# Ledger of designs, part 11: designed miniproteins, single chains, continued (2)

Each design is a single chain, and the fold is of that chain. pLDDT is the mean over its residues in the fold that is shown.

## One batch from the design tools (miniprotein)

Design m4372
Fold by ESMFold2-Fast:
Structure m4372 (fold): chain A 83 residues (1-83)
Amino acid sequence: SLEEREREVAEEAKEAVEKALKDPEVTERARALLAEARAAADAGNLEEAVRLAAEAYALLAEAGGNKEAAEAIRRLGEEIAAA
């Protein structure tokens, strides 16, 4: 089911993100993207804020070895931003 697929992607993303967070360089880059996302949100640009936040989590997932989860996160961010 779709719900089972979403849970599987979330669990795989979680493992990759936890692995990536042990790398200070990757964590610093993700933190910079989240700071940009917050600045966009504070400026009222919620579409850009969602995209930047999605990119931060996708970066962590990809760095942790899960490129498929990274692509899924980027797609979800685009869908939310387009809504």
Scores: mean pLDDT 81

Design m4373
Fold by ESMFold2-Fast:
Structure m4373 (fold): chain A 92 residues (1-92)
Amino acid sequence: MEEAEELLQEGLLLYRQKKYEEAAELFEKAIELYEKEEPDYFVPYVLLGRVYLELEKYEEAIEYYKKALEIKPDHEDAKKNLALAEKKLAES
C-alpha cells in the first residue's frame, strides 16, 4: 500500500495547488490499488468527491461521496458534501 499512499499524498499536494484534474487522476489510481488490497478504505473516495465538487461535476461528486458512505456511513464531512452536491445539481 506504500504506492497507493504515495499517490494519495501527491494528489493532496496537487489539490492544494488547485490542479484538480491532475489530483483526480492520482486519486483514481490510488482507488484502484486500495480496491485490490484494502477495499474498506474510504478516504480516496471522499477526496475524489471533493475534487469533483471543485470542478463543479456534481453527478461525479455525488457518486464518490455515496461510495465513501457505503464504507463509512457516519462520516460527517462526506454526508455534508453529498447534501451540498445534491443541492447544487438540483439548482442547475
Scores: mean pLDDT 86

Design m4374
Fold by ESMFold2-Fast:
Structure m4374 (fold): chain A 79 residues (1-79)
Amino acid sequence: MSKEELEIEIEAAMTIMQASVAKLEGNPLAEEIIEAAARAEELKNEEAIKYVAEAARALAAGDEEKAREHLKKAKEALE
């Protein structure tokens, strides 16, 4: 996947998550995913960007456990 494709994927996932977060205001997991997404983008860490996108999609789908799993992998990739 190219950086352009990753950016589109992150943008799509963030858009879906923001639509979901409007109903999940104050959800700590949503806040952690947003923070990890910002850091992954700042560092241009492609692996972390991919995992954050998957975490955002899982949370948007209501799968909080999968969202946590992908977020953990994103945080590990940011080390």
Scores: mean pLDDT 72

Design m4375
Fold by ESMFold2-Fast:
Structure m4375 (fold): chain A 80 residues (1-80)
Amino acid sequence: MNTGTIQGQAMQQSYQLSLQGATQQQILDIAQQAKDAGADSITFGIPDLPDSQQQQYQDWSLQAGQQAGLEAHTSRISRP
């Protein structure tokens, strides 16, 4: 029936992570939403962080993709 849920998209899924308020649960939720929207892959943009923090976000992103059943990639964002 007629609803406002109809979406016509054919593009790369890309989501930016932000340390201000970003948690592992939020990253997982984003991956789940992307999968629900019909995405086969997702790219998380990780801001320029200390190596340990960036490694943690990469790990969380890959775990989220695995749990959501889609391919997850990470990319370092150099400045806005």
Scores: mean pLDDT 66

Design m4376
Fold by ESMFold2-Fast:
Structure m4376 (fold): chain A 83 residues (1-83)
Amino acid sequence: PVSDEEIEEAKRRAEYFDQLLNSPTDEEQVFVLRKELLELEGESPEEAEEKAERFVEEARRNGEDFAELKSELMRQLQELANK
């Protein structure tokens, strides 16, 4: 009754929300969002984690607004989920 795609989406969404609830800072939430987005794009969990860590490090180095990055990543995640 539920497709494999719908099951995967539900699992990703549940994991993402659980991690966000345990991420008290915008920086930590950006990490969680970027990792989830990369995994949905086909990256392995290990590669997604490494790439998400580098993304956060670069954003911090460049003085980027983590609240704005969070909003942008949430938008990208929603767009990807609708495909």
Scores: mean pLDDT 75

Design m4377
Fold by ESMFold2-Fast:
Structure m4377 (fold): chain A 68 residues (1-68)
Amino acid sequence: STAEATAQALLEVAETLSPEQKELLLEAARAILEDPERTEEVLREVRAGLTPEQRAALSRAITDRQNA
């Protein structure tokens, strides 16, 4: 599912980030798994907390997971 693929991408990218950003992504992944209908909203909020480089990495991870 799109929500599950997105949550997995968040967990994968979280491993490469600072402890504070990692916590943000882990919380986002949990929120998406609990309420898949909120996936787009949660992703928008996560992106606001990331640098442009980190946002690019997240977008790629999501795309790669969805195309797997």
Scores: mean pLDDT 80

Design m4378
Fold by ESMFold2-Fast:
Structure m4378 (fold): chain A 74 residues (1-74)
Amino acid sequence: MSDEELVKLMEEYEEQLLRHLATLSPEEQLALLEGSLKTLEELIEKYKDKPLIVAKLEEMKERLEALRAEVLAA
């Protein structure tokens, strides 16, 4: 699998994750977001030698962190 193919799969996964989050309670959203953020940190470390993948993972992390902050502020 190419790095570009992996990035597209990650984008599709993010869309599915965001749709699923929209169906959950705030408490469930926070639990899922914390788990997802931990997984993203592990993946960034795993793929640190692949800048295209790291950039995509960092973008996802920033979006999920922003969403987590929004849920906490509500």
Scores: mean pLDDT 82

Design m4379
Fold by ESMFold2-Fast:
Structure m4379 (fold): chain A 88 residues (1-88)
Amino acid sequence: MEELKEKILELAEKAVEAAYRGDTAAFQRHLREIRELLKEAGFSEGDINRFIAELVEAIQRGLDEGLPLDEMIARVKEIVEKFLEEKK
């Protein structure tokens, strides 16, 4: 779990950075990498879909609100940690 958590946090941060640069291709690639890691770790498709939807919604809302990059990264890290703690 700890190695998975670190990898997901790294990819989530990269996804936020890509979204803030307007790099849709990189954003989608990082989300796909997160999906594959969670699938390999044995998470259900329903749990993965809800988690990715929550990440996408949070990032899009942050962009719409003009949230600074650092604050968006912090918010996304909280989403990741909550998801992985609940599914232990």
Scores: mean pLDDT 83

Design m4380
Fold by ESMFold2-Fast:
Structure m4380 (fold): chain A 72 residues (1-72)
Amino acid sequence: MSEELREEAKELREKAEELREKARELREKAEELEKSGEASKEEVEKLRLEAEILEGLALILEGVAKLLESKA
């Protein structure tokens, strides 16, 4: 039994959710900038790539959280 592992898992899940929210905002911003023409294609692609990275990190954090929960 480890309460620390359960608390760490909870924190990782919360961080994963925050990263997904940020990724969603970046995608929405990229779409808006693409439609308005206010940013270069390179800047829009950077925002989309950042969003993909954040989503990937969120998946990793959730995976780690599940492993910690299985050991708690």
Scores: mean pLDDT 82

Design m4381
Fold by ESMFold2-Fast:
Structure m4381 (fold): chain A 88 residues (1-88)
Amino acid sequence: SKKEAEELRLKGIEAAANGDLEKAIEYFEKAAELSGGKDATTLTALAQTYLLAGDYEKAIEAARRAVAVDPSNERARALLAQAEALAA
């Protein structure tokens, strides 16, 4: 459900704040799945967490999805550019 996806996103944010990037990725992936991949905020958080974890290819994938959902999301566009630069 939309509420369950939001709750999982918040758990992901908490895990990331505690430095648990692996757990943060798990929560953000579940939140993205429950939202049908249409929550740009969750996809942006997932992209940032993959980038911090050094998984640049998955960071690019998540950031591209976030930009496709919300092209006006400046953070998603910035993360996409950053992840692409780091992968090159």
Scores: mean pLDDT 88

Design m4382
Fold by ESMFold2-Fast:
Structure m4382 (fold): chain A 96 residues (1-96)
Amino acid sequence: ERGKQRELALQFEAGAKAGESLGPVGKEIADAYRRAADAFRESLEEGQKALEEVKKLIEKHPEYRDEFEKAFQANYDKLLAEEDARGGERVRELAA
């Protein structure tokens, strides 16, 4: 029912974890993604403003963009696999 919010939550978590993998520069990006997630939970308007700040931070560090994108995709794929595994367990539990 909340597929869109779930997808956004996975994206925010993947972005934060990807930022952490970049070291000191990535910490600022990771913190910005976490603030964006929190702001989005409070209101759509605040969340959009926080996402604009994240985009500006990434634009300030174009040298890390490719590394960030690869880390983001890897973390996003891992989080999706974890959700699929959790869903499968629930289906088996309901079938029993």
Scores: mean pLDDT 70

Design m4383
Fold by ESMFold2-Fast:
Structure m4383 (fold): chain A 65 residues (1-65)
Amino acid sequence: GTAERALARAREALAAGDLEAAAHYAQMSGVGGIARGDSELVREAAAVLEEAGETEGAQALRKAA
């Protein structure tokens, strides 16, 4: 689905060193995971956000999961 594709793009961006794109796609994936109750997807998206340097964004996603 769209949320899983966003997570894949976030990981690709992180591997390429594009932290802004990684954070953007990880946020999209995390919000999608929350909307459908997918706690695993939210945790994976939060991990990418944290690696991209967005610690507060990662904490917000984990609290919503």
Scores: mean pLDDT 86

Design m4384
Fold by ESMFold2-Fast:
Structure m4384 (fold): chain A 61 residues (1-61)
Amino acid sequence: MSPEEKAQQLVLQAGYALNEGDYEKAKELLQQALEVRPDSVEAKALLTVVENKMNGKPVPP
């Protein structure tokens, strides 16, 4: 499995956790994705969404 494939799988799993309302798990999975691929735009974007939801801020459209 390539680092890119692993990071993409972690991002997908984080998306499912986010849909379940498990923001803590989603954040953990996204941090793991960024450890594998620090420049992943998708992981950074999702992490921002999760953090905004945890902080009660409106998610940008």
Scores: mean pLDDT 78

Design m4385
Fold by ESMFold2-Fast:
Order: structure tokens, then C-alpha cells, then sequence
Structure m4385 (fold): chain A 66 residues (1-66)
């Protein structure tokens, strides 16, 4: 688990995400922030943001792999 996180960090340091990938991630996160602001529950807000972060990581890995 933590080993995978370390691998992801190494990948990121080896190759910085391109501006295009950063933009896509930003859009995903902005969408999640809008969704999170819809609910007053902090736990729900965190869940929404976590899901978006996971999606963003997946997108980054796909782009780097290609």
C-alpha cells in the first residue's frame, strides 16, 4: 500500500505531468469542489474529494504510461 504510494511519487518526480494533464486534473478537482460545497457534511466533502483525487491519479498514470 505505502509501497505503491512511494512508486507514484517516484514516477511524478521522474516525469512532471504535462500542462495538459495538469489542466485535466484541475478540472476534475474543480468539479469535486463544486460537489463538495453542495453538502455541509465534512465527511461527505472529504469522500467526494478523495474520489476525485483517485480519478486524477489514474488519469496521470495513464498519460505517463502512454
Amino acid sequence: VDKILEEIEKLKKEKEPSKEVKQKIQDILNQALQEASKTPDKNKQQEILLQAAKKSLELYREEVKK
Scores: mean pLDDT 70

Design m4386
Fold by ESMFold2-Fast:
Structure m4386 (fold): chain A 75 residues (1-75)
Amino acid sequence: LEELVKEAHKHLKEGDKAYEEGDLKKAVEHFEKAAELYRKAAEIARAQGDDFTAGVFEVAAAVLKVVAEIVRKKI
């Protein structure tokens, strides 16, 4: 779980940097990867009975998926 969250944070950071540099395609790729990792983290948390933490990760994944779609529309 912790490794997935660290990897998601890394991709979120890389995506934000790419967006600031105007590399929209790279930003989308990183935001989509971060969303995937948060979704997997939510599945693990829910399987362990931590419904609250799972909900937080599910919201993070959903938000990042929407952000990636919005950024993709600008390309």
Scores: mean pLDDT 82

Design m4387
Fold by ESMFold2-Fast:
Structure m4387 (fold): chain A 104 residues (1-104)
Amino acid sequence: MKEEEEKRRKAEELVEKSREKAKEATKFSKEQVDKAEADPSSAEAEKAAVKKKGEEAVRINEELARENLELGNRRGAIEAEASEGLVRMSQSSSLLALDSIAKS
């Protein structure tokens, strides 16, 4: 139990780090667009930089979605282990509800 909570916490920290990187990429893209508008002579190079950062932000968002699914699956496994002393019907209902949400 405690070790599973530790893994969940580490996964949440990873998600937070990815979130910060996505935020930085967005800010960088905005600044690059603003600079391109202020100096048209460098606009083409600035557009290329913005495009690269946009692709990076998409990749980070995909990783965030993946981590969120992992956290959901982890929580389901912890609940299953915690319920080992109870009748299977109650546990099956809980697991089916979690599986339905995760797959939805």
Scores: mean pLDDT 63

Design m4388
Fold by ESMFold2-Fast:
Structure m4388 (fold): chain A 79 residues (1-79)
Amino acid sequence: SPLSRKAIEYEATASMYLMSGNVLLLYNGDKEEAIEYYRKALEYLEEALRLAEEAGDEELAKLARDAIKSVEEKIKELE
């Protein structure tokens, strides 16, 4: 469905932001900049979850929920 496709696109975008934040932490040590990337990832994951739920795509919804939890934990550890 169009909603499932858009959810996948948002999850892919979130993964890019998450990876960028991880690289910034590992190589530059800039926690504040990394947190900004993680917050952007979280925004896209929350939209992906909403779209996946509207589509009735339980597998995509589960992936988004698991990713949201992981990103929230990363932000909390860095604050």
Scores: mean pLDDT 87

Design m4389
Fold by ESMFold2-Fast:
Structure m4389 (fold): chain A 56 residues (1-56)
Amino acid sequence: SMEEKIKKLVEEGNKKLKQIDDLAARGEITPEQAEALRKKYIEELQKKVDEILKES
């Protein structure tokens, strides 16, 4: 279902955001790089959710 697809995308999104935060916490990327990556990923996730909503 659409709800299951969105739930899965949100769960995968949260996992990715945690990975970015972990990299920043370890000093492997800068806070500025982490912010840029989070913003880009959130934008892509929102786009995918919108595509699923358009198909329903």
Scores: mean pLDDT 81

Design m4390
Fold by ESMFold2-Fast:
Structure m4390 (fold): chain A 70 residues (1-70)
Amino acid sequence: SDLEELKKEGEEKVEKYIKEYEVSEQVKEKLKKLLEQAKKAKTMEEFKKIWDEIIELILEEEEKRKKKEE
């Protein structure tokens, strides 16, 4: 199933991001919570909505990291 492949790829991408970048424990917990919600998604549309929230959280953390380097 395409949905099950997306869930697996999503989990691998989130875990890799957490391992490669220093994220706060608060952000790590939020990412893990969203990932668990994504794993429970019954449709591609539901998965995409949750995945968009994961991407937004990652982008916000990247922007904060960029600002701290100034």
Scores: mean pLDDT 79

Design m4391
Fold by ESMFold2-Fast:
Structure m4391 (fold): chain A 101 residues (1-101)
Amino acid sequence: SAADAEVDELARRVVARAMGAITEAYQGSPEQRKKAIDEAVKAATEAVRKLPSPEQARRFRDRVRAGLDAAIAQSPPELQKALREVGDAVLAAMDEELARL
């Protein structure tokens, strides 16, 4: 559906932005890395809260998970473990928001 396509595109944009910011921040200080992780978590949880239905929020979470898995697999090998830990933190925060719906 058009609504599903919009959710999928939102998830793709959120993943791309988060992965870009986190990868860039990993070249910087621990403070910059923490800020990038906190911003990624905030963006993902706010998106879950703002979606019109729990069904769309669950679809968004599933698409973010799939997108993170794909992006991490395409990332430099030396960053994959750190990016997986960040991805798992983002997904855990989204699952907590979904449990409140």
Scores: mean pLDDT 81

Design m4392
Fold by ESMFold2-Fast:
Structure m4392 (fold): chain A 95 residues (1-95)
Amino acid sequence: MPVPPFVIDESRPAEDQLLEAIGSAMVAIRSDDEEALKRVIKALEEFIKRNKDDPELVELAKEVREVIERYLAGELSAEEAVERLVELAARLNAL
């Protein structure tokens, strides 16, 4: 079975799943890979649906999605988007 370029491993803790998504988004932003960013957005939407009972994780996942969407809209530079994602990863690690 061909393995997709990005798959969230649901056997990992939810915090680790979100960190993996943030890392994938940073790599995709640096390479200007719009298709990879769209895949990360879809993965974040599924993550939000699975974690509805954890409002802090859902809020962080929504903020990650917003950063990606603002980058794709040209509202954030690659440098600004990556800086925002680093801040979100730090907030996640403090939970």
Scores: mean pLDDT 81

Design m4393
Fold by ESMFold2-Fast:
Structure m4393 (fold): chain A 70 residues (1-70)
Amino acid sequence: SDYEKGLELYKKGLEAEKKGDLETAIKYYQQAIEYFEKALKASKDRAEQEKLFELLKEVGEKLKKIQEKL
């Protein structure tokens, strides 16, 4: 699913960030956002939509913080 792919990409982004590979982390976070947005557009369940919105906010904040350092 788009949701599961988004989670996989987010985890890869987190691992890249821990290693100090900020450019790779940015790419994975951007890809995770794309998949979470696709999952959100397809979702008709409010609880799932709220969870996806929180994930999008979290990944977006991480992406912004890394971009501010570069």
Scores: mean pLDDT 86

Design m4394
Fold by ESMFold2-Fast:
Structure m4394 (fold): chain A 106 residues (1-106)
Amino acid sequence: MTPEEEYRWLLRNFFGYDDAEIEKVKNMSPESQKALKELLDIYKEMVEKISEEVGLTPEEIFDLEEKYVEGKIEDEKDKELAEKILELRKKLMQEALEEARKRKES
């Protein structure tokens, strides 16, 4: 996956952004782009926590998730592991986004 495809994959799968919303992100103000960078830092922290739980490196986790999204995983155990990792990421990211939203509205 290219860095551009990785960025689009993250926004689509973890933040629920569609292609139009992703395109708008590129044209956001510097303040909004900075906020997005903070969210990517949260994502990195989540990957490190998942890494500790499943015993894979962040790079291995990302490679496995990429292969899963592209339908390239042939081994059933690797597919189950990828599904578990994606579910953990989705849960942790949704919790982090909810906390961030509460802080902005207070």
Scores: mean pLDDT 69

Design m4395
Fold by ESMFold2-Fast:
Structure m4395 (fold): chain A 55 residues (1-55)
Amino acid sequence: MDEIRKLMTELSKKLLEEHKKILEEMNDVSEALKRIKKLTRENRKEITAKALELK
C-alpha cells in the first residue's frame, strides 16, 4: 500500500510541475499583452499632445 501511495504522489507531483510550466508560459503571454496595452495608451497620449501643439 505504501508503495502505491508513493507512486500516486510522484505522479501528482509530475502533473503539478507540468501545470506550473504551462502557467509560466501563459504568464509570459499576459505580460506581453499588458505591454501592448501600455504602448497603445502612450501613443494615444502623444497624439493628443501633438494635436494640442498644432493649435
Scores: mean pLDDT 74

Design m4396
Fold by ESMFold2-Fast:
Parts: sequence; structure tokens; C-alpha cells
Structure m4396 (fold): chain A 91 residues (1-91)
Amino acid sequence: SEREEMIAALDRVLATYPAALARLEAAGASEEDFRILEALAEAYRLLREALEEGVSLEELEEIAARAEEVAKKDPTKVAEALRRALEELRA
């Protein structure tokens, strides 16, 4: 299913997180770069959790679009935006 394919894709991306973190540490990256990496990882974890819970793909598409608009202005806020939208949906 599309849902299962999306979960598998997110699992593959999340599996790269330790290597991405190690590369930033080795490169002496800025604190902002670490915050961006953590925000992206958290956003992917939240999307994966919502997919596992059975949240509709249409609702996730709308939520992801709203989070993307926030990320265009400040990528460190993407996880916060996604979390708020998911909490609103679950209320």
C-alpha cells in the first residue's frame, strides 16, 4: 500500500540519522545545523508515527504542506509545526 511504502521510505531516511549527525560533528558544523538536522529527524518520526496510527493520507498531505511553509521561513521549526498540526487533528 502507499502507506506501507511511505513508512518504509521514512525508515530508510531515519536510518541515516546517526551517520548524518556524525558527519556534522566531524565537519564542526554550527549549532543551527544541528538544530535543523534534529528538527528534520523529529518531523520524520512524527510523520511515521501518524502513518502507523492510521491518520488519513489526505490529512497528512495537508499537514505536511503547512509544515513545509513553516520550514521555508525557519527549518528549525518544522517539527514544532507538524506536532501542533497533529495535536489539532487528534483533538
Scores: mean pLDDT 86

Design m4397
Fold by ESMFold2-Fast:
Structure m4397 (fold): chain A 56 residues (1-56)
Amino acid sequence: MSKEELEKKLLEELEELQRKGVLAVIQGDTATLEEVKARIDELIEEYKKLFGREPP
């Protein structure tokens, strides 16, 4: 279903950003960390707006 596909896509993007954030911490890349955090917050808001619940 399209809703399931959209949810999967958003969760995949969140997972990718979380992994990128972990790598940025390990590398001491503060600029990438700030960018990743901002993008994660944005996706969480979008997910809540679309599905009416918090992502896992």
Scores: mean pLDDT 80

Design m4398
Fold by ESMFold2-Fast:
Structure m4398 (fold): chain A 62 residues (1-62)
Amino acid sequence: ERERHLRDAELFERMAKIAEEKGDYKTAAEYYRQASVHYRRAGDTEKAEEMEKKADELEKKA
């Protein structure tokens, strides 16, 4: 269960970084938001908060 959420979180974080590099800040923010949810479900609150902060910052740019 936790391992599955961690893998999903890592996938969404990777997709978010790719979107961010392309300048697609709306899509990047959405993927960081998804990564945050999965990190939180995996019990990694620190990573979840980091992803949430990145999403908030990118939404301001979009």
Scores: mean pLDDT 83

Design m4399
Fold by ESMFold2-Fast:
Structure m4399 (fold): chain A 57 residues (1-57)
Amino acid sequence: MELINLAKEYARRDARRLMEEEGLTPEEVKARLKQKYPFLPDEVIERIVEEVARELA
């Protein structure tokens, strides 16, 4: 459980960096995070990316 919670926090930081610094779309960020964190459910990654995209809009 601790590893999953830590991975969610790192995924959120990665999503923010990828959108803010590299200008990737939410769809591109979702794909990259699914590859980097394959043990996280897709629903969790999608929610993180959508929350970060909303914060940056």
Scores: mean pLDDT 80

Design m4400
Fold by ESMFold2-Fast:
Structure m4400 (fold): chain A 91 residues (1-91)
Amino acid sequence: SEIDEAIERFKEAMVKAGVSPEGADENAERIREAIEKGDVKTVERLLTVLSTAYALIATGNALEGKISVEEANKIAQEVIDAADRILEAVR
């Protein structure tokens, strides 16, 4: 389904940003539960908080020299784009 594909892309983006596979699974499940309940406000809050947090983590990793600035920008964009795809699918 479109929603399942969007959630899977967001999960992949979280892992690239440095989230453990287990942590990504837990966050994906929280998002899925909110979608199943029709709680659009919780979906919006979760996606805003998580996408912002992981974009900042990628930026922090670049500031510490762990990844390049270009890699950090790509990761941040992938996280934001994946979150937007979920929001588009639930609207």
Scores: mean pLDDT 83

Design m4401
Fold by ESMFold2-Fast:
Structure m4401 (fold): chain A 56 residues (1-56)
Amino acid sequence: MLDETDKKIIALLEEDPNLSFAEIGEKVGLSPATVRRRILRMQREGLIPGLGAKVT
């Protein structure tokens, strides 16, 4: 997909969609603001297929 960090973020959200940006950031070594920007970018680009699957 994207880079290793983006893949980790997607995997974490697949396991627990209620994880906060701070919790994801702790697990991947990024600030909450950076995590939020990466998620919004992936959503905008349609590059988060795992998150899309969760709405079904």
Scores: mean pLDDT 70

Design m4402
Fold by ESMFold2-Fast:
Structure m4402 (fold): chain A 93 residues (1-93)
Amino acid sequence: MEELRRLVEEAEKAVEEAKKQPPIPLTSDDVARGVATVLHLVGLEIEYADDPEVVEAFERLRKLALEAMNLGHKEAIDKIAEAVDRADRILRE
């Protein structure tokens, strides 16, 4: 739980840093990564539906991923994708 909370905080910081920079047009690969990350998070929210604290964390990450895509910041999308992959690994351990 501590590690999952930290990953959400890191994702929030990445989005806040992105807001300070001018938007750069996303490539098709960046959009695909963002979409894949959102779909992965939806799957995790369904898989862990019996744990409300875990679902809340993934819901927050999904909102951050959508915000990063809307801001057009590749670095924020990449950081959120990495956080999601790490969270999935931690929960399977």
Scores: mean pLDDT 80

Design m4403
Fold by ESMFold2-Fast:
Order: sequence, then structure tokens, then C-alpha cells
Structure m4403 (fold): chain A 80 residues (1-80)
Amino acid sequence: SMEEAKEKLEELVKKAYKAIEEKDLEKAAEYLEEAAELAEKNGWTEVAELFRKAAEAIKKKDIEEAKKLLNEAMKLVEDK
């Protein structure tokens, strides 16, 4: 359901933030790529694109850009 998808996305984003705090950027990117896949499967293409860009920012060690993209993605999820 849409509600279960939102809850799972919030959990994945929370895990990504924890991984960032622990400096495990590889795991952070993996959680965000999983979030992008889940968003894509639900037809939330814009949200999926933002999560993929955030994962890419993490891989480039641009944490500020990643956080900005995550905030944008989660605002779109909240409007669903």
C-alpha cells in the first residue's frame, strides 16, 4: 500500500542518516538506492530520481548536497 511504502521509505532514509553519522557512506548510498527502487516501483519517478541523486552525492562525499536532495524527496513523499 501507499502507506506501507511511505513508512519503508522513512525507515530507509533514517538508516541512511545513521550510516552518514557513522561515516559508513557505502551503506548510506545502498539504503538510498533501495529507497529509489521502492519509489520507482510505486510510480514515484521524481522521488526515485532525487534518491538516486542523493546516493550519487554520498558516493562523491558531498553530504550537504545529499541532505538537500533527501529533504526534497521526503517533502514529495509527504504530499502523496
Scores: mean pLDDT 86

Design m4404
Fold by ESMFold2-Fast:
Structure m4404 (fold): chain A 66 residues (1-66)
Amino acid sequence: DEGGAHVARRARELLERQRADPSITDVELDVEVRGDRLIITTTVTTRRGDETRTEVEVEELPAGDL
């Protein structure tokens, strides 16, 4: 839970930045804990002229420090 606070902070900053861009319709953040590792998957969906673009980023970090 506490370790997730750091991830949540990043997610909030990402959302705030993208909320300032009206072309972004959806943002998904998925966090998976595997033993001592954190897997963060970020999905960003943008809509421009009825066209949808989706970008996915995956990051893996050690969660040993919280």
Scores: mean pLDDT 71

Design m4405
Fold by ESMFold2-Fast:
Structure m4405 (fold): chain A 80 residues (1-80)
Amino acid sequence: GAIEEAIKKLEEAIEAIKKGDLESARKKLEEVVDILEENNIKLSKEIAEHLREAMIALANGDYEKAIEHIEKVIELLKKM
């Protein structure tokens, strides 16, 4: 389903960050937003804030913080 596809893209984003492929990581996070929006999935405030903070951390070069926020999004999505 859409949530499982989003989780897969988030896991791929973490792997891209670990490999230094920051462009791929950004694209994967954008794909997650698109999947969730296209499927009319309303994110909890907590999930939305962690996803936003992951994107901000990635843009600022805070890669460990970006991964931490992505892992939190994965954890919360798995509980939906």
Scores: mean pLDDT 86

Design m4406
Fold by ESMFold2-Fast:
Formats: C-alpha cells, structure tokens, sequence
Structure m4406 (fold): chain A 60 residues (1-60)
C-alpha cells in the first residue's frame, strides 16, 4: 500500500512516514531511518517525525 503510493508520488509524506513506522516496528532501524529522513525532508518542521528519527539514530 504505502510502497505503491511512493511509486506514484515519491514525495508522499504520509506513505514515507508510514513506511518509517512500519520498519521501526519490524526492528529494521536502518530502513526506518531512511524513510523518516525522506518524510522529514518534505516537512522539516514536523516535530514528531524529527523526534522519531532522533530516537532511531540513537539506537542504531
């Protein structure tokens, strides 16, 4: 679902954030970091996504 949305619109913030969350829940911190970084690039002022990225980077 979210991966299909990204293929049609690579700048889909909701799909990128959803993939980041999914990979975080699966324990794939490297992929979670990648997708949260992409989401944050689209909305740099998103405090929630920034904090999630910071948590992942500290665990990585």
Amino acid sequence: KAEEEIKKDPNNYDALAALGRRYYQEGDLEKAKEYYKKALALKPSDEVTRKELERIEKKL
Scores: mean pLDDT 74

Design m4407
Fold by ESMFold2-Fast:
Structure m4407 (fold): chain A 65 residues (1-65)
Amino acid sequence: SKEELIKKAEELLEKAREAYRKGDYLTSYNLAVEAQKLAIEAGDYELAKESTELAARALQKYLAL
């Protein structure tokens, strides 16, 4: 269901934030990308936007290592 996709995307986004806070930028990027895909599938474009922004920040940090 749409609700199940949103819940899973929110859980993945929270894990991505935790990884980012710990400096695990590659894990953060991968989790945020997965959250973005599920958010788009569910039609939750605000959640997709938030996931995309975190993915971009995580990738930029990872490439700067």
Scores: mean pLDDT 91

Design m4408
Fold by ESMFold2-Fast:
Structure m4408 (fold): chain A 74 residues (1-74)
Amino acid sequence: IDEEEIKEAMARIYRAIGNLLASQGKYEEAAESYEKAVELYPEDVEAWLNLAEALEKAGKLEEAAEYREKAERL
């Protein structure tokens, strides 16, 4: 397993944590977990969209729009 495979695996774990937190209504904490996921694996369009949605639900509309735009360019 190389460093890229480890980063992708860790990103999947952070995305799963974010999904769990979002399901509990903890959108700010979910956004933090999704941010870690996209930092580790920036090619995951779904993680960028999940981050944007979590930020929207946390009231951070401007930041959410920026991340949604980034997902659309991938």
Scores: mean pLDDT 83

